# Designed miniproteins, single chains, part 88

Each design is a single chain, and the fold is of that chain. pLDDT is the mean over its residues in the fold that is shown.

## One batch from the design tools (miniprotein)

Design m3056
Fold by ESMFold2-Fast:
Order: structure tokens, then sequence, then C-alpha cells
Structure m3056 (fold): chain A 104 residues (1-104)
């Protein structure tokens, strides 16, 4: 059985910027586009988010999210972003195996 796997890396790029990289195994390009839209919506609702840019690779296997925060990027803020991203993935793929890594 091919189950979807998602590896989430949340990286602090600067004092007010973070990058989320999501790598899929078993997802199709259309499904990755749906996840990308749900991530954009979810992150835009967070009170500390100034802007969100979401990019999907041509093969649909990688989603890159660039977030600019209204406040300094803390571990707690990174964890809130990771949670919102994981929830968006699970809305499209309820049975997905999700792994999360935070890099400061």
Amino acid sequence: RKKVEADITVEKVSETRLRVTIKFKGAGANESLEVAERIREALSKLPFVESVEVTVSNDGETITVEVTAKEPVTRELMEEVARAVEEAILEVFPDAKVTVKLVE
C-alpha cells in the first residue's frame, strides 16, 4: 500500500523570516496544489504572520513556504507554524505519515 509521507522542515532564516519545506512521497501534483492553498489560508490567519508565499515544485513533490512574521521568530512561533502546516496536510491526506524538524 502506497501511503503518503510528508517531511516538514521549519527553518529560521532571519529574525523575522522562516522557511517551511515540505517533501512528499506518494502525493500527486494536484493534491500538492490543494495542500499549498490550505497552508496559505491557515498561515494567513495566524496573528503574527505578515506575509506568506507558497511555491509548489513542477513535480508536486516539494512545497516551499516563505513566511515573514510581525515579531521575532521564536521556537514557539516555529512550532505554531509547523502545527498549522501539519493540520493542512492531514486535511488532504488524513492517513499521511508526517515528520517535523525545526532548524534554528
Scores: mean pLDDT 85

Design m3057
Fold by ESMFold2-Fast:
Structure m3057 (fold): chain A 65 residues (1-65)
Amino acid sequence: SKMELEKKKLRIKIAMQVLGAELLEEKGDKLVFRYTGPKEYGEEIKKTAKALSEKTGIEIEVELV
């Protein structure tokens, strides 16, 4: 349902925000984040995003700057 999808998205947004990743774009079942901190933490954030994507079925992309 749309409500369940929105709840999953909100939980992902909160988790990514806690890790220091900023939401850039939301398009359907895809969320795009940007991370501007140290590269070593960026790689861990990418791993977390991959795990969340696999668990939820929502596509999560993290751009490292």
Scores: mean pLDDT 85

Design m3058
Fold by ESMFold2-Fast:
Structure m3058 (fold): chain A 100 residues (1-100)
Amino acid sequence: MPKTAYVELINESALSGSDEPRILVRVYDEKGRIILSEVLEEADAEKLKEILEEAGITSFSKQVLIKPDGSKEVYEKPLPLAEILELLASGEATQVILYP
């Protein structure tokens, strides 16, 4: 596989706080090309982990949360995937970028 540069998680239901969050998972290479695209129909951290492992990602160095107002929060000490998915599912974040 090409080397992963970052992973993008997008909540399509972020503004409404849907009980069934639909999260897009996109894996990008160093040239900004999508090398993997999947959809999570629920906030399943184990399923997300499996998708990331298929892309060769087992850990993260940095995470960037994007809130509905467009503000960004940077985590140099990565949050667990379950917590990231809860922030997306609750609508506290509209997008998260994960760096391996």
Scores: mean pLDDT 76

Design m3059
Fold by ESMFold2-Fast:
Structure m3059 (fold): chain A 67 residues (1-67)
Amino acid sequence: MVEEARRKGEEAARELGLSEEQQEAVGKAAENNALAGFELSEEDFRRIARVVKDGAATGREAARALG
């Protein structure tokens, strides 16, 4: 169950071309949600992957915005 959530999260991140480290982060986020009792849809996995991708972009954006 939770292992499947982790794998699906990693696969969604891989489809978006995220790094190995970001794939692991998405997998862990999906696993944590499944452990908390949430049933994740395919769209939920893609949303988590986008959040991790945007997190990396937001780090750069924050550096740009904050100087």
Scores: mean pLDDT 70

Design m3060
Fold by ESMFold2-Fast:
Structure m3060 (fold): chain A 82 residues (1-82)
Amino acid sequence: AEDEIKAILGQIQAIVKDIVSLKLTPAQQQKVNAFLQQADQQMKQAGDLVQQGKYDEAKALLKQILADLQAFKKELLEELKK
């Protein structure tokens, strides 16, 4: 359970690094900052669930955060192609 949570956290960190490395317009950068602040709050909630021993709930939340980050990165890349 803990190793799986660490793997998901690593995937989240990798996607965040990819997003912050993009050359964005000021408007896109503000959108990214807002999204990453929300994701950080959800990450803290997942950490609290882990501390409570609620690993299944923490894992579900982390998978949702990962999916949301993947979708957001895809939208940013599609906007950059236009």
Scores: mean pLDDT 82

Design m3061
Fold by ESMFold2-Fast:
Structure m3061 (fold): chain A 70 residues (1-70)
Amino acid sequence: LSKEEIEKKIKEIAETEPALRSLPLGARLYYAAEKVLKELGWSSSVDLPKRPLFKSYEEAAEWVLEVLKK
């Protein structure tokens, strides 16, 4: 998966999930990114790397790629 494909998935989830629509942008980006990770099969018992609230879809997508590189 490319960074652009992950960014698109995060954007779609952040904009269409009812539970995320009421959250501030940074929180929506984080939870949308987490959902994309789980959709891609990430169900690990290890801790997710912690990041501050994201500023953009691109930043969130970069974080998802970093986690998946494990």
Scores: mean pLDDT 71

Design m3062
Fold by ESMFold2-Fast:
Structure m3062 (fold): chain A 67 residues (1-67)
Amino acid sequence: STVQTTVVPTDATTPEELRALIERLTGKPVRVQELGEDGYVAVSADGSLIAFLDLKKRTLTLFTSVP
């Protein structure tokens, strides 16, 4: 399987904003975990989606499995 990477600039700064953005873009609920002061990671229950919000760069990076 090929992994698709998408990088988007964003003003999201909270785990709630990250969850809402991913659910809006993909329809998948995610669990969000804080990575210290640097950002958040989000993972879907099926592992098909991993996302990283980088607070220093103000970017959202999405890693999705492409069938």
Scores: mean pLDDT 79

Design m3063
Fold by ESMFold2-Fast:
Structure m3063 (fold): chain A 71 residues (1-71)
Amino acid sequence: SLQDQRQQRIDDIVQYLNDNSDMSDDQLAQLFQQMNNIDPGQGSGDFSVALSRQGYTPDQIQQIAEKAGLL
């Protein structure tokens, strides 16, 4: 289903963030932009969920999104 595909994408992003835990805010902002470009309206949302699962706070996610030019 579409829900299963979205969940798999979030799980894949979480795994990528775990494998690349030393990423800077600049690098995270670039990925935020790329996720939005790949799937406009959903990709950035999925990336925000993945960041939250990695322990990023709402304030940190907002700062990264602002840096990405998405706010």
Scores: mean pLDDT 82

Design m3064
Fold by ESMFold2-Fast:
Structure m3064 (fold): chain A 78 residues (1-78)
Amino acid sequence: DREVVARAEELLARAANSPLEERRALYAELAALMAAAAPELFARGAALARESGLSDEESAAVAGGLAALVALRERLAA
């Protein structure tokens, strides 16, 4: 749980300082991490993004980010 949030924060920080190609890879890694750690929340986020007309790649990135934010919020509330 907390380790997943720490890894998500690390991936986001690295992406912010990375060129576009590396940034895309880091966002894909974040999406994979959150799909594994919070599969139900990830699936719901991806479905909502697809309903909004986003591509599968964009939907995965949005779902990964939303799942990471929910996990971070839970950590901050603890």
Scores: mean pLDDT 73

Design m3065
Fold by ESMFold2-Fast:
Structure m3065 (fold): chain A 65 residues (1-65)
Amino acid sequence: SAAAALARALGLRLAGLEAVKEALEKVGDMNAEIEIEVRGGDTVVVTAKAGDKVVTVEKRAEPVD
């Protein structure tokens, strides 16, 4: 349904925002290169790279019960 698709999209966006925030905080450089991947349709993987530092953060969107 359209409602289920919208709920999934919002969940992925929220997970992505949290992952980007955490990756930037952990790498310690706001100018870091950010790579975002969605895996399995419910998991966001964010990689932040700054010089020799590489941080990867994985967040799963809230499951639909």
Scores: mean pLDDT 75

Design m3066
Fold by ESMFold2-Fast:
Structure m3066 (fold): chain A 86 residues (1-86)
Amino acid sequence: MVRSPPLPPGYIKVTATATRDADGTTSGSWSVITDDGTRHVSPVQTSSSNTITLTFTDPKTGKKVTITLTVQPGETATKTVTVKTD
């Protein structure tokens, strides 16, 4: 495993992934790396919608990062955002 470089102070990196089954069930989760290198992961969220909304709250600043993914049946979508929290 290659170690990613640390984030600048006051930044977080959020990666959200969602998969939609051919039968119409969407499953999604997020992972976050904070500026201290700590990784947080969400439980898997499920929805009958093509769209899933995933929210992370930074425990240091209280800033919320919301990622919305739209996934077609049989597909997987991934979105990564880097956000300054201070």
Scores: mean pLDDT 76

Design m3067
Fold by ESMFold2-Fast:
Structure m3067 (fold): chain A 96 residues (1-96)
Amino acid sequence: DEVEKIKEKAYEELKKGLREIFSEMGIEVTDEDVELFIEYIKAAKEGNIEEAQKLRDKLLEKHGLTEEQWRKFITKGIQLLDEVEKKREAELKKLE
């Protein structure tokens, strides 16, 4: 199923890219951390400030991140997510 393959590829690219961003910062992340980050982005985009703050705090405490490191991570992470989503949508559109 080409649709499922495209979606799985997008998820794997996002996960790999997020791990690489964290690795460049000297941080080892789990699949749980990737999921928490995705939930954070969703809450932030939806304007759910309380949930976004809670998820951010969990990631900061778990990995001992500074506000400066978080800012760099979130900037790169949002750019990656937008790029992966755009690429996924373009591939799905080719299939109609």
Scores: mean pLDDT 76

Design m3068
Fold by ESMFold2-Fast:
Structure m3068 (fold): chain A 60 residues (1-60)
Amino acid sequence: DKEELAKNAAKGAETGVGGAAASAAEAMRWSGDDYRQAAREAIEGGPKGGAEAAIRGALS
């Protein structure tokens, strides 16, 4: 489950905007500040950044 989520986030991140959006959507269940930071990390870090943010969120 968590591994599938991370893999899908990484795959989505490779498709650019779709990846960033997927990471942001996953982070939406966090507090407002946390989700904005996660979305920023996904955009700045690119594909790897988005995947890491998703994994961290899933494991938390």
Scores: mean pLDDT 57

Design m3069
Fold by ESMFold2-Fast:
Structure m3069 (fold): chain A 85 residues (1-85)
Amino acid sequence: NKEKKDAVGLLAEGQKALDEGNYKKAAELFKEAVEIEESADGLWGLALALNKLGNKKEAIEYLKKAKELDPSRKVELDAKIKEIE
């Protein structure tokens, strides 16, 4: 049977939780994904969930880290950081 405990599976579940507006669950899933493998996608998702929960300073730090890991997303990430600041 398929195990959903790898970072990719957790990112997919976190994105579903974000889409459903379950920001607390999304933050927990993305945090677990980032603890397994620190990816730009995981950090982005975690930051979006944390921002919705009011943890704005933490969200900004994770967005800055995501930008360092994936500079190709710099425009998206800079826009989101500015929106939160």
Scores: mean pLDDT 81

Design m3070
Fold by ESMFold2-Fast:
Structure m3070 (fold): chain A 71 residues (1-71)
Amino acid sequence: SNAKFDPRLSEEEKKNIEALAKSFGFELIEAKKIDEKHAELIVRKDGKEYRFTLEKGSNGWEIVSMERIEK
């Protein structure tokens, strides 16, 4: 993977986050850990970049918001 990961993410969290982005058809560029229950991703699809906000619930990581990064 060419993605940049926050070193505070475990190997399992890295795999789960990358799989989550890929399941929605996005390439993971960067993953940042905000706290134990929150993360922020930079993802790319069709030449466009997006910021995903993730929250960790009882069923794992979920996308709670998506914002397009305008150039």
Scores: mean pLDDT 85

Design m3071
Fold by ESMFold2-Fast:
Structure m3071 (fold): chain A 65 residues (1-65)
Amino acid sequence: SVAKEVGTAIRIMGIAFEGGNSVVKVTPEKIEVKLSEKTPDASEAAAKKMEEIAKEAGIELVVHK
């Protein structure tokens, strides 16, 4: 069902935006995020949270620095 994948994507996007990051691409199998160059420490913390959620949901997360 698309609903679980959409829910997971929304959670990951929320964490990315909280860290000042951007979402590059969302597919059913993979989410790509670009970390902020201005606040690397906050972006790194957000990336770790996103990785945990993606791993639990079985979705690949690609983090660009």
Scores: mean pLDDT 73

Design m3072
Fold by ESMFold2-Fast:
Structure m3072 (fold): chain A 74 residues (1-74)
Amino acid sequence: SPRDEANAALELFVEIAQEVVKEMKAKGIFDPEEILKELEKRVKEILPTLSEIGKAVVENALKWLREEVKKAKE
């Protein structure tokens, strides 16, 4: 169902984000902008494997994170 596809895509996105944060912190990188750039690179690699609903969910999650990172720098 569309809801199941959306939930699966969001769960995958969260898993990738957690792995990116963990790897970046292990390298001593704590800058939210640098972490976001690495997350966007990894997400771009998986986008072609997702349904249109999955792509929309992941792209909306990235847009939200960009705005949160921007607000945190104010």
Scores: mean pLDDT 85

Design m3073
Fold by ESMFold2-Fast:
Order: C-alpha cells, then structure tokens, then sequence
Structure m3073 (fold): chain A 73 residues (1-73)
C-alpha cells in the first residue's frame, strides 16, 4: 500500500527529528511505528526503511530492536 509506505516515511522523518532533539523515548516509539507500517506496505523500499530504522536503534543503544529489524531484511 502506497498509503502505508507514505506513513512509514513520515514516521521515520518524525523519529529522526525526535532523535536530534534528544527525545529518545519518542524516537523509539516513532521508529517502531515506522517499521510496523513498512512491514504492512510490502513495498520494494522495505529493506531501505528497515535499514534506516535499524541504524537509528543502534544509535539509540537499542541493540535488541536493531537485531529484530535486521532479521526482517
């Protein structure tokens, strides 16, 4: 679904802003929502979105979430 893909990209952008502002808990929530939307979208861009989320989780010190997302790629 293109609507779900657009949602995932919007949530990734919001997560990046939260991360830059030091709102780590909000960033985690937004990236988790982005991953969920990306999985439902089943688009060719899924690996890119999952890679961006995994990188963000690593930066946030959430190696558990990064590993989970990497397993989806």
Amino acid sequence: SEELLQLALSLLSQGEKALRNGNKDEAVKLYLQAVDAAKQAESPDLPLILGLAASAFEELGREDLAAEVKALV
Scores: mean pLDDT 82

Design m3074
Fold by ESMFold2-Fast:
Structure m3074 (fold): chain A 81 residues (1-81)
Amino acid sequence: SSAEEALLEGEIHLAMGLMAFSVGLYETAKKQLELALEYYEKAIKEGSPEIQERARENKAVAEEKLKEIEAGKPSSLELRK
């Protein structure tokens, strides 16, 4: 389904964003996390209850990491520039 495809796309972008975040590539992480959020919003709107639950959980992770990047104080890394 389009919702299942949106969930999968969101998961791919979340994984890429988290990987970029872990190595200090914050601009890349931000772009990937923002893309993940767009796909998760689609999955929540169009998906089954199970898809909606997974999308909401993953959306919360992406939102938390975006907030850390925007604040300039990422919890997963000791250094920021």
Scores: mean pLDDT 81

Design m3075
Fold by ESMFold2-Fast:
Structure m3075 (fold): chain A 76 residues (1-76)
Amino acid sequence: AFDALAERIREAAAAGEELDLAELSEAERALLAAAERAGRLAREALENPLSDEENAALEAALTPALEALYAALDAE
């Protein structure tokens, strides 16, 4: 599940260990890639002085990233 993957990443980071991507399944790698994309879009929104139009465009971009994340979750 996504929660298990997120918890594994957090534990590895806290321990100073690197997550071995070779041990991840294709579904887990797809989920990680989708989560990273969604996180990047969220950070861009936080750091940029966005107009209402730009905020709407960012939301439109974030929606397919979240849909890809949910699709990868359903694949498990």
Scores: mean pLDDT 61

Design m3076
Fold by ESMFold2-Fast:
Order: C-alpha cells, then sequence, then structure tokens
Structure m3076 (fold): chain A 114 residues (1-114)
C-alpha cells in the first residue's frame, strides 16, 4: 500500500532526526540540551501520529502492524531521550538511546522495502 509506505518513510525520517539529535548531544557533551529536547519532542509527536495511522491500517496489513509496533518503540525511545535531555543525563545514556533508535530505523527501512 502506498499509504503504508508513506507512513513508514515519514517514521524512518523522524527516527533519523531523533538519532542525529541524540548523537549531536553525545558528541558535544550536552552543549545543546534545550535544542536536543525540542527536536526530540517534535519527533515523538510526529511518531505518535504515524503510529495511530499505521494502527488503523494494521487491520488488513501485517506490514502496517509491524510498522506500528516499530514506530511505538521509536516513540518511547524518543520521549525518553527528550526527558533525559531536559534532566541532564550522562553522555552514555544518549549513546545507548541512539543505538536503539538506529536499530528501529533499520527495521522501518526493511518494512519499507518489503
Amino acid sequence: SEEIKQNLSLAYNAVLTAYNALLGNYVTGGGNREYTARVLEEQYELLKEIKEKLKELSKDSEIAKKGAEAVDRAYELTRRGARLAREGASPEEFLALAEELYKVGEQLYELYKS
């Protein structure tokens, strides 16, 4: 379905944006926490909307169902990242979240290709 692929593509781009924000915060030693938090907040709101769309489509599509599950994971990780950015967590915590988001991005890309 074209609509499923569009939502998977949007989710993949949101995940990449969140991943880059977490890595940017990690490599700068937390120099831009406020900026990082705002970027992650924008991305998890977008991921929430995409998850709801994929869930609606999941009634007739296994790809949409798996996509909704992957996007839900990305939403949870991105929300955690935004909280940690505001609280001033360690660089290692941002790296760990970035690594988990990267894995979700790979899952979304594989679903997009199928």
Scores: mean pLDDT 88

Design m3077
Fold by ESMFold2-Fast:
Structure m3077 (fold): chain A 63 residues (1-63)
Amino acid sequence: LEEEIEELEKELEELKRQMKELNAQMPSLSPQQQRQAAVRISALGIEIAALQFEIERLKKKLE
């Protein structure tokens, strides 16, 4: 369980870095590329939220 939480936290950090990278690129993108990037950012946001929820759920089981 603790190892599972640590692995999920590492995955969460990777997704957050991907989101930060896409957000940093947004001002230099064309309108079409911005729309595509916004969809990807939205999807990453959902994955991040789901991982955060799962991490919290597992932590509650450990306590």
Scores: mean pLDDT 81

Design m3078
Fold by ESMFold2-Fast:
Structure m3078 (fold): chain A 57 residues (1-57)
Amino acid sequence: TVKTAGGDKPQQIAAALKAQGVTSVSVERSFVLGTGSYTTPAALTTAGITVTSESSV
């Protein structure tokens, strides 16, 4: 599971994660929920988004 902090729109964050090949991404309120193998995308960092990654089943 991925949580984000920043003033960005959740849909934009989800799109950037999908572009990085994250298998599953969903948006819930102010959070982006994603699962799969990934690294912090440069695109998210460039947009000023802070990402915290967690693995869960």
Scores: mean pLDDT 49

Design m3079
Fold by ESMFold2-Fast:
Structure m3079 (fold): chain A 72 residues (1-72)
Amino acid sequence: SAEEAAFFREAGRILAAHGVPSEQRGRALVLIQNRGGLAASEEQIRDALIEAGVPEEVARAAAREIHAYRTA
């Protein structure tokens, strides 16, 4: 959907801003989708990022930003 496309585009932008490489960003976005996508909690987004290999500190910060975008 347009809402999902906007969400994943913004999630990718946030990850790129935190220095996450393109290949790892792709995997992270797929894992976020598998954990609920638009319905994913901040914790589910964080865990998806960690599973994708994003460092824990970056994963926590990025998950907060991604979740905040969706709930704004």
Scores: mean pLDDT 86

Design m3080
Fold by ESMFold2-Fast:
Structure m3080 (fold): chain A 110 residues (1-110)
Amino acid sequence: GMSLLEKLGEATKKLLEALRKLIEDENYSPLVALEAAVEFLKVVAEILGLSEEQLKQSIKKVKEGLEKDPVAFSKELIEALESRDPEKLKELFALSDEQAKQLAELLETI
């Protein structure tokens, strides 16, 4: 089986690919990008010890962003994930300061 860190790497790659497709193809479903984000957030929750309630809030935040402006939100999320900016990760995923910092450090190691 894969380690949690390997799962995070694969989930991050799939999320970035889905977000890029959403930007490149106006007919690409935001629901597919949301599905990739949910898988990513489940791995993050397992590593960081997020409660079910915290995970639901993170999923809700991403869903609302994708529903409001799928292309603009996808661009911001790609930038946050690739730059590993803890302030942006906190904002986009509804994380605490410490959780966002831990996620940024994890993303740097994969």
Scores: mean pLDDT 88

Design m3081
Fold by ESMFold2-Fast:
Structure m3081 (fold): chain A 99 residues (1-99)
Amino acid sequence: TQSLRDRAMQLYLQGQYYYNQGNYDQAIQYFTQAADYARQAGDLRLLAVALLGRGQSLLQQGNYDQAISDFQQARDYALQAGDQLTVDSAQSLIDQAQS
């Protein structure tokens, strides 16, 4: 049986797949599910990157306010997880979305 973390990872990978195809609606759905399972698993690092992926998908659709909210949450969870690379990525994307 798959763990909650394994399910979150598979959903995250599906989100990345749809993002790479330019199907941002499907990417958002899969990243949302990935974030939910990551939260249930207590995996703050995976939660942060799932929110980062959803925010990037929202940014591509021109939903700047929602994207910024996701990037801020991703940064905060990445800080808690000690993931400085994701913190820096989220901050860069916040700055881009506010421009």
Scores: mean pLDDT 91

Design m3082
Fold by ESMFold2-Fast:
Structure m3082 (fold): chain A 96 residues (1-96)
Amino acid sequence: EKEVEEKIVKKIEEKMNSEEGKELLKEAKKLVEELKKTDPSLTEESIEKYAEVLATYAIVAGIPVEEAYKLSIEEPVKLLELMQENVEKWIEEEKK
């Protein structure tokens, strides 16, 4: 169990550091900056953290950042289910 979590964390870190992960982070930052125009409570630090969270959701669920954002607001349980499904696929890939 603990070994599996460490491997999953490493896999997420590798994906975040990939070209795809960097692209998703840029998309997430752009989306969150647009949200700041309508929500003045968002600080620059909050924008960076929120973008990182959205990019992580997109990478773990295997969906676009915009879809991850919409699901996080409208259907957070479905987002968690997609993330869990993809994590299970990554565990299966490691066993092969």
Scores: mean pLDDT 77

Design m3083
Fold by ESMFold2-Fast:
Structure m3083 (fold): chain A 64 residues (1-64)
Amino acid sequence: MEEEKIKEEGEKWRKYFDELMRLRRQNKPLIEITEERLKLAKEIGAPDSVIKALENSLKYLKEQ
């Protein structure tokens, strides 16, 4: 089970990275980029640490 999940995560991380590079190329405001990154991270089932980091970043940006 764990070994299969590691391989699946590898494929998801490649696609996730490609999508992040696409979002950055669109030159969107940081808040919008962070919201899209958070949505994408949740869709691919990123680790809780990554999701929490993005949620905290988004909250910080919205407080400004």
Scores: mean pLDDT 71

Design m3084
Fold by ESMFold2-Fast:
Structure m3084 (fold): chain A 85 residues (1-85)
Amino acid sequence: MRDTLEVETEFEQDGDNTRLTSKSTLTKDGKTEEAESEEVVPMTVDEALEALRSLRDHPSGGGVTVESLEVDAEKKTAKIVYARA
């Protein structure tokens, strides 16, 4: 069985910056752990959403892959599922 990390992020525009509110759900051996985080990035909401879309085309190394990526520009939300090999 493979560990998965699901991250749901809400994007809020704050001038020229974007506030990210993320809820992370880690599933391992039938156990679920949740965490929340908030951060501010120096880019617009549209730029932040585009950066996330680019992650689909550029898989990360190190045995972690993006299994799914869903971006909702109207709701300003994104859902990413990462999986370990």
Scores: mean pLDDT 74

Design m3085
Fold by ESMFold2-Fast:
Structure m3085 (fold): chain A 88 residues (1-88)
Amino acid sequence: DHSTDYWKALLEGIQNRDPEAIREFLDLVIKYTKGLSEEEKEKIREAKEEIVEGLSSGKIKTVEELAKIEGISKEIAQNILDLMEMGK
């Protein structure tokens, strides 16, 4: 489940604006991203559904737009979008 194929499938789902793929991706970001504090991980967990809705609807396109979500810092937003762009 942590294989390259699993990551690729999640990134393809994210590119297609699939809410379930975005939700799973955020769970992986929380679990495996180096440099996130426990406080930052908790904030991502709390904001997860807002991030899913914003990304799946296409309302969130930039770091600045993602960072407008309560509890999401610019650094967290950048990390999420950087990981999404690695699938291109």
Scores: mean pLDDT 72

Design m3086
Fold by ESMFold2-Fast:
Structure m3086 (fold): chain A 68 residues (1-68)
Amino acid sequence: SAEEEQIEHILKSFEAFLKSLNVPEEERKKLLEEIRKVLTDKSLSKEEKDAKIMEIVNKALRLVRKRE
């Protein structure tokens, strides 16, 4: 469906972003799964999804700064 294609496009964009930040594969997979869960949660409003995705992005940025 168009909605599924849009979700996959968004996830692909986030994967590219996380790769550009040199996020390790294990952490990258976990973050992408969190984003997928948010995007596919039919109980969440657009505003709630945006807020949760921003929290996941902030978590990724913190991991980059602390990564060994």
Scores: mean pLDDT 80

Design m3087
Fold by ESMFold2-Fast:
Structure m3087 (fold): chain A 94 residues (1-94)
Amino acid sequence: MDEAEVLAQVERELAAAGYSFGAILGAAAALAAALGPEAALAYVERVLDERKVPEEVKEAVLEAAREIIENRLKPEEVQRLTEELEELERKVRA
């Protein structure tokens, strides 16, 4: 699959999920498998910037994406981390 097709599919899935952190982290894993880790991290950073995610939350999401790409987290750990990131955003935006 070429880069444009992968990006278009990921964008549709993210939009359907309302750009949740779980969907963004899932997109990072899919993009890393298809396009490599650098392209995946660059895409995640762009999405977070376009959504105006606070810098503290952005750094935490990028670190989580890197750990997922490196395949260091179990699925249960990814789910727990996603919930923690969503709570962090709520506290920072409050």
Scores: mean pLDDT 76

Design m3088
Fold by ESMFold2-Fast:
Structure m3088 (fold): chain A 76 residues (1-76)
Amino acid sequence: FKIPVRSEEEEKKLLEETLKSPVGKEMIRMIYGVLKAIGYEGDLSPIEALAENPSEENIEKAAKFLVKYKLEEAKK
């Protein structure tokens, strides 16, 4: 229940560091695949876009998605 929620800035930094490595890029693709496989009801477009094109804009959108996702999980 008490999941630490990071700021968008912290999530962006983590994504930037992750995407600096080939393994990190593959992890983003795996996360997208898992969320799709479990039938996640939310909009997966930010994660899909990041997996296709790891641009600064897509990193910002993905960080915002992760903050919202963690807030939804913390509410449960």
Scores: mean pLDDT 73

Design m3089
Fold by ESMFold2-Fast:
Parts: sequence; structure tokens; C-alpha cells
Structure m3089 (fold): chain A 80 residues (1-80)
Amino acid sequence: SAAREKEEEELAERIEKVAREKLKEEEEKRELDEDERQFLYGEYALEEALRLAEERGDEEAKEAAERALARGRERRAAEA
């Protein structure tokens, strides 16, 4: 529905803003290469998505975010 689409857009905007702010703060503390920037942006976005899903009681969104975080971390560890 249009109402659901609008809610999803508002959540996406909030997630993007938080991820960008956290990435900027990390870049100010240390030099990041392109791969690290992409990884950290994705991780920060997923962490915020997980937090919002927990606040909303959205168990499916929570499980999806947890799986995506675990997958990203596993992939990063394999490439290290």
C-alpha cells in the first residue's frame, strides 16, 4: 500500500542518515580504504535497521537484519 511504501521510505532515509553520520565519524578518526568504507557503511545501516526493527517489534525485519550482519561479517573475515 502507499502508506507502507511511505513508511519504508522514511525508515530508509533514517537508516541512511545514521549510517552516513557514523561513517563520517569513523573517517575522521582513521584513514579508510574504499573496501572498508563500503563494508562499514553497510554494517552501520544494518545495525540501525536492526535497532529500528527491535523498537517496532518487527521480528521478520530483525531476523533479516541479523542474518545480513552475520553474512557481511563472515564474508569480511574470509577476505581478511
Scores: mean pLDDT 80

Design m3090
Fold by ESMFold2-Fast:
Structure m3090 (fold): chain A 55 residues (1-55)
Amino acid sequence: SKELRRVQLENRARELLLENPLLSHKDIAERLGVSVVTVSKIVSKLVQEGLIQPR
């Protein structure tokens, strides 16, 4: 359940960044309803996996 929720958040964050690469961590956090800390962890993982470019 937690892993599934994490994957869904990661997919939504990736979609938002593909639509607008200039979104701040705060903007993404507000859109996803999560903390900025959670967004930072998700973005770091997406960068490590090569799914988005480094910010």
Scores: mean pLDDT 78

Design m3091
Fold by ESMFold2-Fast:
Parts: sequence; structure tokens; C-alpha cells
Structure m3091 (fold): chain A 95 residues (1-95)
Amino acid sequence: EEFRELARKKADEVREEILKRQYETIKNDVDSLKTPEELEKRKAAIDEEMERIDKAIENVKSQQPSEERQRILDELNYQKALLEYEKSLIDEKMK
């Protein structure tokens, strides 16, 4: 049990490191977009992907509550948070 808790703690630390690295990658990707047209195109693609994720979340929420359902919801919310972050950077860059 103690080993399981320590392993979970280490997994959380790795997840936070991966998240920070992904945020930095998103910043670099947005910085590579130099024209308003490219920024608008990327923003539209993000909006479309977020709509797909929102529909997936609604579908999963219609299922019976379970640990597996919660893990799927956590992953979908994580993906949505990354897209929201990218969109916020694009909005800032567009003035």
C-alpha cells in the first residue's frame, strides 16, 4: 500500500512535468504563427476540436458513474484545457 501511494505520487509528478512541457510546446507553436490569417485558421481548428471534446464529455457523462468514467472525463478535460490554453495564447497574439 505504501509503495502504491509512492508510485501514485511519482506518477503525479511526472504528469505535472509533462503538462509543463506541453504548455511550452504550445507556446512555441503559437509563436511560429506569424500572420493574422494563420492565427485565425488555427483558432477555428481549435474551436472545432473543443466542440468535439465537449460532445465526447456529454456522451461519457450519460454513462453510469465509475472510476473508469472519471478517468476518461479527466483525460478529456485535460485535452480541453490544453486547447483552451493554446486559444488564449492566439487571442493574446491577435491583440
Scores: mean pLDDT 79

